# Designed miniproteins, single chains: the designs that were tried, part 23

Each design is a single chain, and the fold is of that chain. pLDDT is the mean over its residues in the fold that is shown.

## One batch from the design tools (miniprotein)

Design m769
Fold by ESMFold2-Fast:
Structure m769 (fold): chain A 75 residues (1-75)
Amino acid sequence: SLAAELEELLRLYREGAPLEEIERLARELQARIDALVKANPELFRAESERLRAESLQNYDEAARRERLLAFLERL
């Protein structure tokens, strides 16, 4: 699930994995979010814009994680 992949990405960040690896995984997760948004634009338009903006930031982390998980629970 996207939630599990986000948690794994956050774990790697906390463990000090190379930023290049973290950014690669973040881009992959973002592509999956974009695909879900493209499939369901009417249902997820406003939330998808917010998630996209957050995924591009430097993993400042607890509040964004909670918001993303809340969104994914509604899929």
Scores: mean pLDDT 67

Design m770
Fold by ESMFold2-Fast:
Structure m770 (fold): chain A 60 residues (1-60)
Amino acid sequence: MATAAIQASRPLTDEQRQAVNRAARALGVGTDISVAQGEAIAAAVQAAFPDLALTVVPAA
């Protein structure tokens, strides 16, 4: 399966990391994140933190 990594322009705060974890749990992600799942997680986090730049990069 194609996996993805989410890259942030700066280190994430505790609140931002919790937002990523909540979005990941809502999508039922396992050990691997797809590009589409990564994009959904990034969009959810950016909706809460619009000044945070997130990029989804294919890992495979």
Scores: mean pLDDT 73

Design m771
Fold by ESMFold2-Fast:
Structure m771 (fold): chain A 80 residues (1-80)
Amino acid sequence: SMEEVREKIREAVERLRKATSIADMVAVATELARYLATQDQSVFNEGLTELIRAITDDESLTPEQRRAILQAIAAAVAAA
């Protein structure tokens, strides 16, 4: 459900803010993207859009961190 997806996105964003390395951020992003790929197409599309927006709009992340996270999401989605 979208309620469960939004909760997972919220938890992942908190984990990203606490991550101490780009590698840890990539791991969190990959895990969430794989979870989204298990959802129905409509839930997947909405969840992915909300996740990308949350990462893009997060001013606490550096441009390098945002790029690495978004690339990890794209790679995980393409592999699914």
Scores: mean pLDDT 84

Design m772
Fold by ESMFold2-Fast:
Structure m772 (fold): chain A 70 residues (1-70)
Amino acid sequence: AAEEAIQAAIDAGIVTEEEVTSAEEALALMERKLAEMRANMAKHPEAADIGQRELAEAEAILARLREALA
């Protein structure tokens, strides 16, 4: 469900409870945060291993939220 995907995003540190007022706002915020993560990884390739894992987890949560809202 959308609530489970949002909670997973909070647990992963992608968004905070205070930032999430609706599922649609959470989706938009997560897409923005993912874009920021990709940009930061491009600037800091030395942190790639940790960044790749966090990005993959964030992308999986985002896909789950999109499917729950469809």
Scores: mean pLDDT 75

Design m773
Fold by ESMFold2-Fast:
Structure m773 (fold): chain A 104 residues (1-104)
Amino acid sequence: SLEEIKESTIKALENLKATLRELHPDDPLVAAFIAQVDQLVAQLQAATTGQQVLAVMDQIIDLLQQQELALEARGTKRDIEASMEIGAVAVSLSTLKLVLEKEL
């Protein structure tokens, strides 16, 4: 269960990174966001307890929500598209976090 939640979270983030690279191939804001996601994925992979996974998932969800707002503020069609994709992943990860909290 813990490993399944880690794997599902990482897979969702890898899919999101691929989508964002297609929508914004030359965008430095999106590139910086992807770099921050990569750092948090490394922390998630290194996590060995449910409490550690929850702490990293909270950081990931916060980062996703901040990036969603930043892209909405820019307001281009691609920015809105990217913000919707980020928002969907944030909701999915929030659900996985709730599942993990009930299994701890």
Scores: mean pLDDT 89

Design m774
Fold by ESMFold2-Fast:
Order: sequence, then C-alpha cells, then structure tokens
Structure m774 (fold): chain A 95 residues (1-95)
Amino acid sequence: SEKAREAFLLLQKGIEALKNGDYETALKYFEEARKKAEESGSLQGVLDADLAIIRVYKKMGKLDEAEKLAIETENKYFPINPAYAFLARLALVDE
C-alpha cells in the first residue's frame, strides 16, 4: 500500500509538470509511478502511468512512440480486461 501511495503521488507530480509544459519532468515522474505501481502489484496503477506516458509522448510530438506504447498496452491488457485496452486507444486519439 505504501508503494501504491508513492505511485499515486508520483502520478500527481507528473500531471503538474505536464500542465506546466515540462514534458521531460512529467515523463520521469510517470515512469517512476509506473515502477512503483508494478512493485505494488497495482494493475490499474501501471495502466494509469502507461496512459499518462502516451499522452506525454503525444504532447512532445513523439507520435510513433505514443502509438507503439498504446499498441503494447492494448495487447498487454486486452486478455486481462478489454476495458483497459480501450483506454489505451482513447489516450492515443484523445486531444
């Protein structure tokens, strides 16, 4: 639960950096949040971080990286929960 809390706080810091246009800092926080979510066994936390990273790649103009991560996320989560796979597609197409 402590690692899940750390993942959530890192995700919030990433969102703040993203709002400020600091995409490199946002990416670092989201990558750290993903790692903490994996260590806590939080499937939803890992997904939330992956979706945030897709959005940062889009904001940075890294469309190939965004698409690749979205496809990898969809393929990973579809056999577990198809709704999670749909969120990856939504993150890629959402403005």
Scores: mean pLDDT 83

Design m775
Fold by ESMFold2-Fast:
Structure m775 (fold): chain A 107 residues (1-107)
Amino acid sequence: DPRELVERLRKLKRELEEAVKNNDKEKVIKISEEIVDTAEELLEALKPYMSEEEYEELEALVAELRGLLEAIKKSTDIKEIQKLAEQVIEKVEEIIRLAEEVLERKE
């Protein structure tokens, strides 16, 4: 259910914000991995309800999330990890916005 995936992304976003506040790199990585997996599931679940342009936009955001995750994994600087995690949060907010627009139109 794409609505359950959107709610999961909202929960994971809150958990990521807390992990960043606590400077917990291991949790930042784990939660960011769960965000990428959930966003990929959401992309596939929404595919039948999206235009080609909407699909390409969401696919690009998911690809950006994967790139940010790899950057977080490679970083040894906690300040850089915090900055990258903030970018993950921004991309998650954009994904939620796009998914909500698609789901509202589906009804």
Scores: mean pLDDT 88

Design m776
Fold by ESMFold2-Fast:
Order: structure tokens, then sequence, then C-alpha cells
Structure m776 (fold): chain A 95 residues (1-95)
């Protein structure tokens, strides 16, 4: 239950960040990193459900690497987008 809720929360958080970044005019390269992070996180969760812990760890690491790169770019060049995304994600936790 908690793992499934955590995965759903993380996927929704990436969706919010992607939508806010796009609205603030972030370049396609940043949006692609967020899209890749979401895809890899979904694959990690699917592998975990299948009992493939090695594949889950590999996809999870790829998702983390993609997200870390996207966050660094947003922090440096689109700080307003990052702030708005963080506020929207906080609202999701409060709901």
Amino acid sequence: ADVARGAEFALRSIDIMRDVAARHGAPQSVLDLLDQAKDNLQKAYDALKAGDDDAAAQYGKQAEDNLTKALALLKQYYPKALQEAQERIRELVAA
C-alpha cells in the first residue's frame, strides 16, 4: 500500500513538474529528461511488482539520474517554475 502510494505520488509529482516547466518555457531537452524520469520510474515500479529487484534498481537509478539533471537545470535557469512545481506538489501532499 505505502509503496504503491509512493510510486503514484512520485509519478504525479513528475507530471506536475513537467506541466509547470513547459508552461514557463523550459526547453524540450529539460522536458525530455522529465519524460524519461517518469518512464524509468514506471518501469522500476513494474519490475518491482514482477519481483525483478535488479531491474527495479537499474530503472530506479536511471529515473533518479534523469530527475537530478532536470532539477539542476530548472534550479539554475527556471527557478520560478521549480518553485511553482514545489508548491503544487505540496498541495498534493496536503490533499
Scores: mean pLDDT 85

Design m777
Fold by ESMFold2-Fast:
Structure m777 (fold): chain A 86 residues (1-86)
Amino acid sequence: DVSDEQIEADLERMKEALGLSDLSLEEQLEAVEASDVPNKDHVLLMLKYALGKISREEMEKEILRTYFDLSDEEIEKALERRKKLK
């Protein structure tokens, strides 16, 4: 299960890797949208979550949809499975 603390930690790691650590969240969003980084969609989802534009569950659903090509039903099953695993 992805906690808010884990999302923040993953986002900070990605910011550091992309050289975005000294930028505001809005500037980071614009920089990533203008970039061609391999994990761009993932980083954009995490930044939108940090800005309060999407919920944690919506972020996880979009990651599963985008990277794993899952249907909404498969996403719900995957989230339920993750909740049971901690």
Scores: mean pLDDT 68

Design m778
Fold by ESMFold2-Fast:
Structure m778 (fold): chain A 79 residues (1-79)
Amino acid sequence: MEELLRQLGEALRAGDVERAKELIRQLIEAGATEEDFRSVMTPENMASLTPEQVLELIRVLAEAGRDDLIDILVEGSRP
């Protein structure tokens, strides 16, 4: 769990959306909680993402039925 969260933080900071999408799916499958995602989807980690990239991540969460995580992602992406 911790390793996947660390890798997600790195992918977000790098703007590597494809890697971030893969890691989000792996974290959901591993049973990651709202608190786990809140710890990594911070404004600092998401500062390099464009609005279009944020929307792609929102789509992954919606497809997985994790609407609770969409609010976290939106809050983390706010200027």
Scores: mean pLDDT 78

Design m779
Fold by ESMFold2-Fast:
Structure m779 (fold): chain A 75 residues (1-75)
Amino acid sequence: SLVREAVQRLAELVRKYLRGEITVDEFVEGVREIMAELEAAGTPEAKATLENIRLVVRSLAEKYGDEKLREVAEA
């Protein structure tokens, strides 16, 4: 359930960010919260999901050129 909830929360954050409904700072904060919860869980599924989140955020950083997104992806 934690992994499924993390994926749903990330999808919602990406949707809101791409639609201009939230700021990059709000997006970054939301992603950090999800990443912290997955790190705390420490399961193989949570670790795999964390790496997938890093890849998604890195892709957004490359596409939009935002340094804050890159910093989150590298954390």
Scores: mean pLDDT 85

Design m780
Fold by ESMFold2-Fast:
Structure m780 (fold): chain A 60 residues (1-60)
Amino acid sequence: MREEATALFSEVLKVSRSFAAAVVDHILARRPDATLEDLRELVALIRAGQRTDAFADAFA
């Protein structure tokens, strides 16, 4: 899950995998029961212009 979420965030947001991993880890620290589906919805909303840079805390 974490590796898949990291790859997803990296590709969708066009950031490094290291940065994406830090963001995913931060989200999971706040929402430890979050699923890959939850993370997919979150990154899609961020990329769609809801909140371009608010990925760590905005929906965690």
Scores: mean pLDDT 71

Design m781
Fold by ESMFold2-Fast:
Structure m781 (fold): chain A 116 residues (1-116)
Amino acid sequence: DELRRAAGRALAQARSQAINLKNLAEKLKGKADENLVNRTIDALNRLIDALDATAQALGNPATLPDAAARLEEVGREAVKLARELGKAVGEDLQKQTEQLETLLRNALALLRQVIR
């Protein structure tokens, strides 16, 4: 299925960007608000887990809708926290967060087509 392969590639791209953003947030330890940095790292870890779970669910029509819904919720929280952190630390984190949001939006759009 071409759509499932496209969704899998989109999930992998979003995962790579989430890891990149997590690495940037980890470098901010001791340089920005500790609670916001830690909450952002935790949210990105949950997002990476949700991306992996959704990729595994691509072949299972019974579990894929729930996995996609969790991904959307976790992704929204991760982008929100990363955006708040980006406002405090500057343009590079803001641009990486916008890239993640775009990749997640693309992955979720493809997942909706696979589910329907």
Scores: mean pLDDT 89

Design m782
Fold by ESMFold2-Fast:
Structure m782 (fold): chain A 108 residues (1-108)
Amino acid sequence: MAPAVVERYEIKVNEDLHVTVTVHAVGDTATITIKIENKGSVPLKIKVEVLDENGKVLASAEATLEANSTVTITLTVKVKKGEVLTVKITATYPDGKVVTAELKITYK
């Protein structure tokens, strides 16, 4: 029986921005679910990118995340055994401040 691989990562980007990444891989397909929580008082512009080991964007999504709100973004990518993916989350504040978080995932 080939096990479905489910991995969960929690990232505290700052006091106001919390990210949970869940990866569900079946065969050659990975479903990446990114839950982004804005616990702050200002709206954020969110960009999520899934990159291969060469920095090529495999999937991306953008969302506006209101104050004290949560968004869930689901991206599906093709993967191979031994491949390294980077999940990159970029948040832009109304004052122009940008924060970025990266998570590297290796498929076994």
Scores: mean pLDDT 82

Design m783
Fold by ESMFold2-Fast:
Structure m783 (fold): chain A 70 residues (1-70)
Amino acid sequence: MAERYFLNGVMAFNMGVLKHAKELFEKAIKLDSNPSSRMYYWLGQVYRALGDFDTSQQYFDQGQKLLRQS
């Protein structure tokens, strides 16, 4: 389930395994036909932590748009 990949991504992020957290969050979003704003927010956090500020901002913007639609 997408939710398990998401939760494992949060754990990996908290352990500082940023590359693995990124892969888990990307997989969670890919497997979910309707990804939550929360998933995009965490992917944005990982990209920012990796120094990719442009991609981070894109994911934060996507998550914020989903919150406005909800």
Scores: mean pLDDT 81

Design m784
Fold by ESMFold2-Fast:
Structure m784 (fold): chain A 109 residues (1-109)
Amino acid sequence: SKAIRQAAILITATEIRISGIETDLRLGFISKEEAIELIERETERLRDELVGLARSLGKDDAARHAALLADKLRELAILQVEGKLTPEQREKLMAEIRKHWDAMVAALS
């Protein structure tokens, strides 16, 4: 599906940008507070773009899972930046992200 490919591109691009923010934080180019603000902006943009894509196709179930995926990605990235991400929380959040991706793919099909 063209829509599934577009969704995958949007998610991958957002993950690459978040990785860049994490690198800038590690190198001391930005503060932790700035990193959190940038992550919130990137994940809100992803949420809007994925929900917009799903809604443009009349796929309300896909839009719901898109929003939840973006919200869980935001939670994961912020916890990582704050140094609060436990291995158990990482595993749970990654599983929830996968679950919402699979559900969005099914709803877009």
Scores: mean pLDDT 92

Design m785
Fold by ESMFold2-Fast:
Structure m785 (fold): chain A 70 residues (1-70)
Amino acid sequence: SAAEALARDKEIFASAPEELQKKAKTIMVRYGLPGATAVAVVILTNGSTDDEEVEKVLFTKSDEIAEIIA
């Protein structure tokens, strides 16, 4: 359900280190991403929030994002 998906997203986001949560928040607003997805993107960009690196991960690393948020 949508409520269960939102609860899981919130838990995954909250489980991340505080520094990573801060970086994820910047791209959540910019790209309209769920919290867990934003956290996964920051991990896969090795802590970068640069548009080119974020977009490359979003377009080419969908399987790796899914593994992190599973």
Scores: mean pLDDT 85

Design m786
Fold by ESMFold2-Fast:
Structure m786 (fold): chain A 61 residues (1-61)
Amino acid sequence: MEQQQQDLINQVRETVESVVGPEAGEQLEKKLRELIKNEDRDTFIKNAQKLMSEVLKAKRV
């Protein structure tokens, strides 16, 4: 895995864990690692940011 993609996954996981909880962070990390295998880099980055935003928004309401 490229360092930039790994750093993004780690950052998203830590953010989600701090807001929603460790289980949600772990589940999101697994989804992102699956996406990275099947998607190109640009699509992956966009989807990772969108998923993080959706998870954070759901907790806020």
Scores: mean pLDDT 73

Design m787
Fold by ESMFold2-Fast:
Order: structure tokens, then C-alpha cells, then sequence
Structure m787 (fold): chain A 55 residues (1-55)
């Protein structure tokens, strides 16, 4: 599992952007980034199911 490496990459890219744009602390930006990732995973799973059913 390389989940930790993915998490680190997100913290280096997404977290600084959220801190600049939303004026969040690092802790708050990390929490928000994790929420967005979970939402994106769910959307990806639903899209995959929809595509499979269309076949």
C-alpha cells in the first residue's frame, strides 16, 4: 500500500493551496483536503458502475 505517499503528495500540493485561498491553518487545510479526496473516490466509484451498466 502506498496510501501514505499519496497523502504526502496531496499535503504538498492541495494543503498549501487551501491555506492561501481559504486562509486556513495547516491542520484545517489537511482536514478539508481529506474530505475532498473521499468525495472524489465516491464519485469515481459511481462513475465506474454507471459505465459498466451501460455496456
Amino acid sequence: SNAARIDAAIEETVVPKLQRDEKLSRQQAIEKARQQIEASKQAGLEASRELAEQR
Scores: mean pLDDT 70

Design m788
Fold by ESMFold2-Fast:
Structure m788 (fold): chain A 75 residues (1-75)
Amino acid sequence: DLTVTTDKDTYQVGETLTITATNADGFYVIKPDGTRPAEPVKGTSATVTFTEPGQYTIEAFNGGKTASKTVTVTA
């Protein structure tokens, strides 16, 4: 099945987030303002360092299916 996980649910600005998306074609890291990037990250894992506080949504996809996880980044 399609899943998306992170190492933690809450991060501080400057910390590195590890994303793992199982059985996914890729995923989007959606900004706190709801801005979706033009292109997804391809593959099943990536690391991201956030420089802006807020709630980020990670949306993994596999064809027509999606799974999402929200993480909070504090200043």
Scores: mean pLDDT 80

Design m789
Fold by ESMFold2-Fast:
Structure m789 (fold): chain A 65 residues (1-65)
Amino acid sequence: SEAYKKYLENMRKLVIEKFPDRKEEIEKASDEEIEAYYTALLTGSPAWKPIADYLKKQIEKRKAA
């Protein structure tokens, strides 16, 4: 939905604000990657790259199936 798209865009902006040095990676990230990373930020997890890499692999598996 349109509301969901705006929600994801806001999440993406917040993640970029926290990690501006990784803006290019974050802009290329999928919706699921952004959701996972935003959740990690809310819980205080320091784990940007491991979370993003793990989720990318899961998404690739889903696309391959």
Scores: mean pLDDT 68

Design m790
Fold by ESMFold2-Fast:
Structure m790 (fold): chain A 113 residues (1-113)
Amino acid sequence: GLSPLEERIVADVLRVAPAEDRPLVEEVIALARTLSPEQRELVLAFLGAVGAAYWHLAQGTSPENLAAARDAVAVARTLLAELRRAGAPPELVALLERLLAGVEARVAAAEAA
C-alpha cells in the first residue's frame, strides 16, 4: 500500500487533473500500488510533475504559467526516460507515455490560443 504522504500526492494530482484524463491517472495510480518502492517513487514523481503541469494550466495562459507547465512536462519526460532505463514494465511505460502525450497536447493547445 501507499504511505500517507504518497496517498496525499495521489489525491492532489487527481484533484487538478482534467475530467477526461482522470481515468488514465487512476489506472497509473492503481499500477503504482503494485510496484517496488524504487519504481513507485519514480512513478509518483512523474505524477507530481504531471499534476504541476495541470495546476499551472488551470491558473491561466500567461507566459509564466505556460513556461511553468512546459518545465513540468520536461521533468515528467526525464522521469519517464529514467523509468525506461530502470526496466519498468512495458505496460506501465505505455500508460505513462499516453498520459504525457495528453498533457503535452493540452500545453500546445493553450499556447496556440
Scores: mean pLDDT 86

Design m791
Fold by ESMFold2-Fast:
Structure m791 (fold): chain A 58 residues (1-58)
Amino acid sequence: GEEEQQAYLERRRKAFELARQGKTPEEISKETGLSLEEAERIRRNAATDWREGVRAVL
């Protein structure tokens, strides 16, 4: 439902913040409850975004 989507987006937001702080995918997964695969993707994307000026959002 709508609440599930909002919860997922909040987890993703937190995951990006942790990735920006240099946390490992395992730490991100543990802190946010996202899968390890999703945490790895987010960490990779965060590194690209912070280096290249956030292509995914800008």
Scores: mean pLDDT 71

Design m792
Fold by ESMFold2-Fast:
Structure m792 (fold): chain A 88 residues (1-88)
Amino acid sequence: MERARELAEEAERAFAAGDFETARRLLLEALRALGFPESALRAAELEARAMEARARGDFEAAEKLEAEAKKIVEEMSEEEKAAFAAAV
């Protein structure tokens, strides 16, 4: 838990500094440390990439990535959805 929080805080700092690759990597490491399933990790990766695209002004790419992430979340079990919602 503590390690995952530290990784998440480092991810926020990297994102604020414009280091989107480091921010995404640290976020995914935090979710893995919390034991999230592969589906949740994939959805989080797509959401992070969508935020990167918006920051770069690529709104079309951002919308496509967000739509793909939404499909993955919708296909999750109720237990997986509850765990994902509680963590983010």
Scores: mean pLDDT 75

Design m793
Fold by ESMFold2-Fast:
Structure m793 (fold): chain A 85 residues (1-85)
Amino acid sequence: MDELMRAQARGLAEQFAAADPETRARALAAIEADAAALPAEKREEVIRHVREGARAAEAGDLEAATEHFYRAIKVGYEALEALGE
């Protein structure tokens, strides 16, 4: 699972780095809308990591972007798993 989540995070980092500002803003808004289904504290944590990941990708720091997106995915996964019980 972690390896798959890291692969998805790396893919997001590369996509954000290659995207124009308008595409990045639209993608960020879509992720934030999806995060609205999470509990407030987990939603804030996911949104914070996604925003920092997007900034790192824009700056060309793919490693930092990957770590932030990985943390966002992991927090979101753990929150959804808790809600599914």
Scores: mean pLDDT 81

Design m794
Fold by ESMFold2-Fast:
Parts: sequence; C-alpha cells; structure tokens
Structure m794 (fold): chain A 99 residues (1-99)
Amino acid sequence: SEKVRAAAKLLALAKILGVSPEELQRLENLLKETLGLSPDEVEQAIKLANEMASKELSRKEVIKIIQELRAFFRDNPEIMKKLLELILRYGKKLVEEAG
C-alpha cells in the first residue's frame, strides 16, 4: 500500500541519516498512529526500510524520496516536523561532503 511505502521511505531516510534507535522507535510509533497501520503493515514497512537503508542512495534518489514524502505527509504536522529535521540533517551532510 502507499501508506506502507511512505512509512518505509521515511524510516529508511532516518536510518541513512544516523537517527538513534530511540528516535527511530518514536518515528515508527508516530507513523503507526498517524497512518493507522496494522501489525503486518508495520512489519512490512520496517522490512522495506531496512532493505532501502542497506543500499547506497544517490543524491537524486534521496531528493526524490524527500519530494514524495513532503507530498504524502503535507497535512500531517508532526510527521512534517520530523521530515524537516531529516531534510536539514541531509543538507548538513551535503555541505560537509562539499568542503
């Protein structure tokens, strides 16, 4: 489902950017509550997130994921706040790689 894919993409982005296990668990809980995911859907999202995070994503792929997540979670302020924090973290990483 689109909800499972969106949850997986956000969790994968958080993992790639080195969010702590505690922050990741809080994000999983927020996604479960906000999207109304079943236990099976949560398990699928975590599995997909782990598969995605295990790959080296290009800048183009990360930007595409961010754009898709911004569109999907447009009306979800708590998730948008978390996504903005991840966008800022990614921007800092790019500046460090350019210096």
Scores: mean pLDDT 83

Design m795
Fold by ESMFold2-Fast:
Structure m795 (fold): chain A 75 residues (1-75)
Amino acid sequence: LSPSQLAELEKMIKQIESMIEYFSKTNPELAKKLQKILEQIKQAVKEGKVQEAIMLESEATLLYMKHFLDQKIKS
């Protein structure tokens, strides 16, 4: 884990935490799914599994982006 990789992972964790807070009030179901992924990311970082952490952050990003696209299409 390089300092650069740690900084990027920290930034991504903060972004996911912000999304969880946002969706907790508007879409509790999505917030729960994001919270589960966030817990897995934190565990992977703690264990030094950088590749796994990156994959999980991509999964979280795709999940909430899908929600925004679905809202746009159904509007």
Scores: mean pLDDT 79

Design m796
Fold by ESMFold2-Fast:
Structure m796 (fold): chain A 65 residues (1-65)
Amino acid sequence: SELLEHLKELIDKVVELAKKLKLSDEEIKEWADALIERINSSPSFTEEEKEEAIKYLEEKVKELL
């Protein structure tokens, strides 16, 4: 899915920026929670794509914390 790949690229860019800006754990978690809500609410993704996107985000956030 092109949209899923674009979302993963966006996640990577935001994670890179968060590292450079030294965002707090709370700020990182707030961003991640907001993105999860948007992914779950999107009609553009299948349930499988939503699960893959959320897992990708959670793994990236875990490395950042």
Scores: mean pLDDT 85

Design m797
Fold by ESMFold2-Fast:
Structure m797 (fold): chain A 67 residues (1-67)
Amino acid sequence: MEQLVQQLHQHLLQAREAQRQGDQQTYQQHLQQAEQFNREATEELKRRHPESRDVEDAPVEEQYVPL
């Protein structure tokens, strides 16, 4: 399930890169993918790991600056 959160993170980064490059089509595609992964990850966490509410409480966007 963390893999779903990582996919969401990667698609958000790619969407921002596309937006910076002015590629509106790629930006929209990655946004749609990110939204889908975000929903899947949230639902999976609630079902399989109710203890792992960090995904709902912790904003994944805030942590998408990988260093």
Scores: mean pLDDT 67

Design m798
Fold by ESMFold2-Fast:
Structure m798 (fold): chain A 85 residues (1-85)
Amino acid sequence: MELTEEEEKLLNEALEKIEENNPALLGEIIKLAQEYIELLKKGKTEEAEKVFEKIVQKIKEALPEASDEEAKKFAELVIKRIEAM
């Protein structure tokens, strides 16, 4: 799944901010996104949904001023980027 130029810019800016403030948390978010993709490939949709919620929570920890909707959108963008690699 392909990111738009606007989504790519927004994701890059957010990832840079997380990396500056908490590089360990960025690593956790990437690991969870990879786990989500692997679970979907195995058809484990319910388990993947639980991992998605964990990604959203980690993003909220990294970006405490982000709304629930912004955190979910960012989680979707991280997954899209990793899936496109």
Scores: mean pLDDT 79

Design m799
Fold by ESMFold2-Fast:
Structure m799 (fold): chain A 99 residues (1-99)
Amino acid sequence: SSEEEKEKELRKGLDEIVNKHANGEISEEELEKARENIKKYDPETYKKLEEIENENNGEIKRKKTLELHEEIEKKYKEGKISIELYLNVYLVLLDIKSK
């Protein structure tokens, strides 16, 4: 049930971010705060986000995005990162993908 509770919290948080993004409710300040939080608490993940953002090959960019998403979900499920940090990474990936 602990695993199921974590999955439910994750899905709810992801749905809220997707809805906020679709409605144009994500501010530049929220994006900046998300980036700073990632850089502070997981600088390795921040570096991977910068690599994805700077990738010009669409197939490589898509592959790296999927790999990072799977990695961060695993870290969250293993208790290595907070749900807030996971959602911040997802928010930044969603912003990168929409450009």
Scores: mean pLDDT 82

Design m800
Fold by ESMFold2-Fast:
Structure m800 (fold): chain A 62 residues (1-62)
Amino acid sequence: MKVTIELTSDEPEALSAAVKEALEALAAGHEVTVVNKAPDTVHVRLAEKELREAGAEVVREE
């Protein structure tokens, strides 16, 4: 199944929660798409890298 997760904040707790949710969905065998609406910060870029390395599709929405 397809799961969509939105990143709307660069707050570390929110990013950590979103990454955890995405990783759990990927581990369960779901296709994960992450829509990034957060500001372009180092923390957001690190989260995007971790998500892509885990197998999620990451799309930036401007």
Scores: mean pLDDT 79

Design m801
Fold by ESMFold2-Fast:
Order: sequence, then structure tokens, then C-alpha cells
Structure m801 (fold): chain A 74 residues (1-74)
Amino acid sequence: DVLEELKKRLEEIVKKTEEIIKSEGVSAGLVYATRELARLQREAQKKDPSLFDEVSKLIAEASRKIIQAAAEYE
């Protein structure tokens, strides 16, 4: 299931971004997140374009969590 696989991979990206922020700083974490989220969105769109709205919503939710984590580190 494309959406369930996407959700799992997004959770992994959020978690890894938080680890990078803690070890290398906010800038390094945001660079990683931007790259991985863009790659994942492109892959999901190629697999099933009909899920565009659902994919975009999940990517946006993951992005918000990452921004909140970054803000916590000032």
C-alpha cells in the first residue's frame, strides 16, 4: 500500500532529521529533510499520480513536525 509505505518512510525521515539536528545542528537537519522529502514526494507521484492530494497532505504534515523540532532547538 503506497500510502502506508509513505507514512512509514516519513516517520523515519522525521526521526532521522531530529537526530541530525541534535548531532550536527538545525541547518544540517533541514538540508537533509528538504532533500529526502522532495525525493519521496517525487517517487510517490511517479508510482501513483491519483494520490497527489493525499501525498501532498502527508508531506506537509511531516514538514510541519520538522519545523517544530527545529524551532525547539532555536
Scores: mean pLDDT 82

Design m802
Fold by ESMFold2-Fast:
Structure m802 (fold): chain A 77 residues (1-77)
Amino acid sequence: APEVTLSLSFLRRAFGLTAADLEVGGVFLVSALPSNSLGDHHVHRLTVLGIDAARDLVTVRVEDTGEKATEYGFRRL
């Protein structure tokens, strides 16, 4: 599965998540990605691989779940 880098500040502002909520090994579902869309029509599973708070970066592994996306959203597993 591809690795993607996202803005930590964007995730915090858009979804109210803190650095503590975004821990290595954490898993989330999204129906639309903020800047690196990998298909807005499906729900994607994101696994947190690394956090670099000093650079405002979160590295995630992205997997297509095959589930149809019905809305923009971010859901923690």
Scores: mean pLDDT 68

Design m803
Fold by ESMFold2-Fast:
Structure m803 (fold): chain A 57 residues (1-57)
Amino acid sequence: SEKTIEQLEKQIKIEEAKYEEYKESDPRKAHVHQINIENLKETLAYLKEQQEKERLG
């Protein structure tokens, strides 16, 4: 659980770096990374909520 959260946070940073890399040179590639960032952040929020419930129970 905790290791998965750390991996997702790393992946978000990689995707954000790829978005910055491509945003001017290849807007279509940048758009894919933007969608990936949104999806990863949603998954991260869900997993953090579940981890808090596990820690309290």
Scores: mean pLDDT 83

Design m804
Fold by ESMFold2-Fast:
Structure m804 (fold): chain A 74 residues (1-74)
Amino acid sequence: SLSIKAVAHEMLGIAAVEDGNLKEAADSYVEAARLELQIPGEEERAVRWAEKGLELDPSNKKAQEVLEEARKRL
């Protein structure tokens, strides 16, 4: 399910942060947010994870796109 895939990407991101792989962590958090944005009612959660991704990698264009789309749905 989309929910399980989103949580898996959240966990991968957390593991990447623990390993010091901030760009990998950002990509995982952004993918989690993208999947959460496809689930009705998860828009705030998508914003939260996309913001975390952008904080770790400010140049991440996908994070900016997901964050912008999620904010439009709030």
Scores: mean pLDDT 86

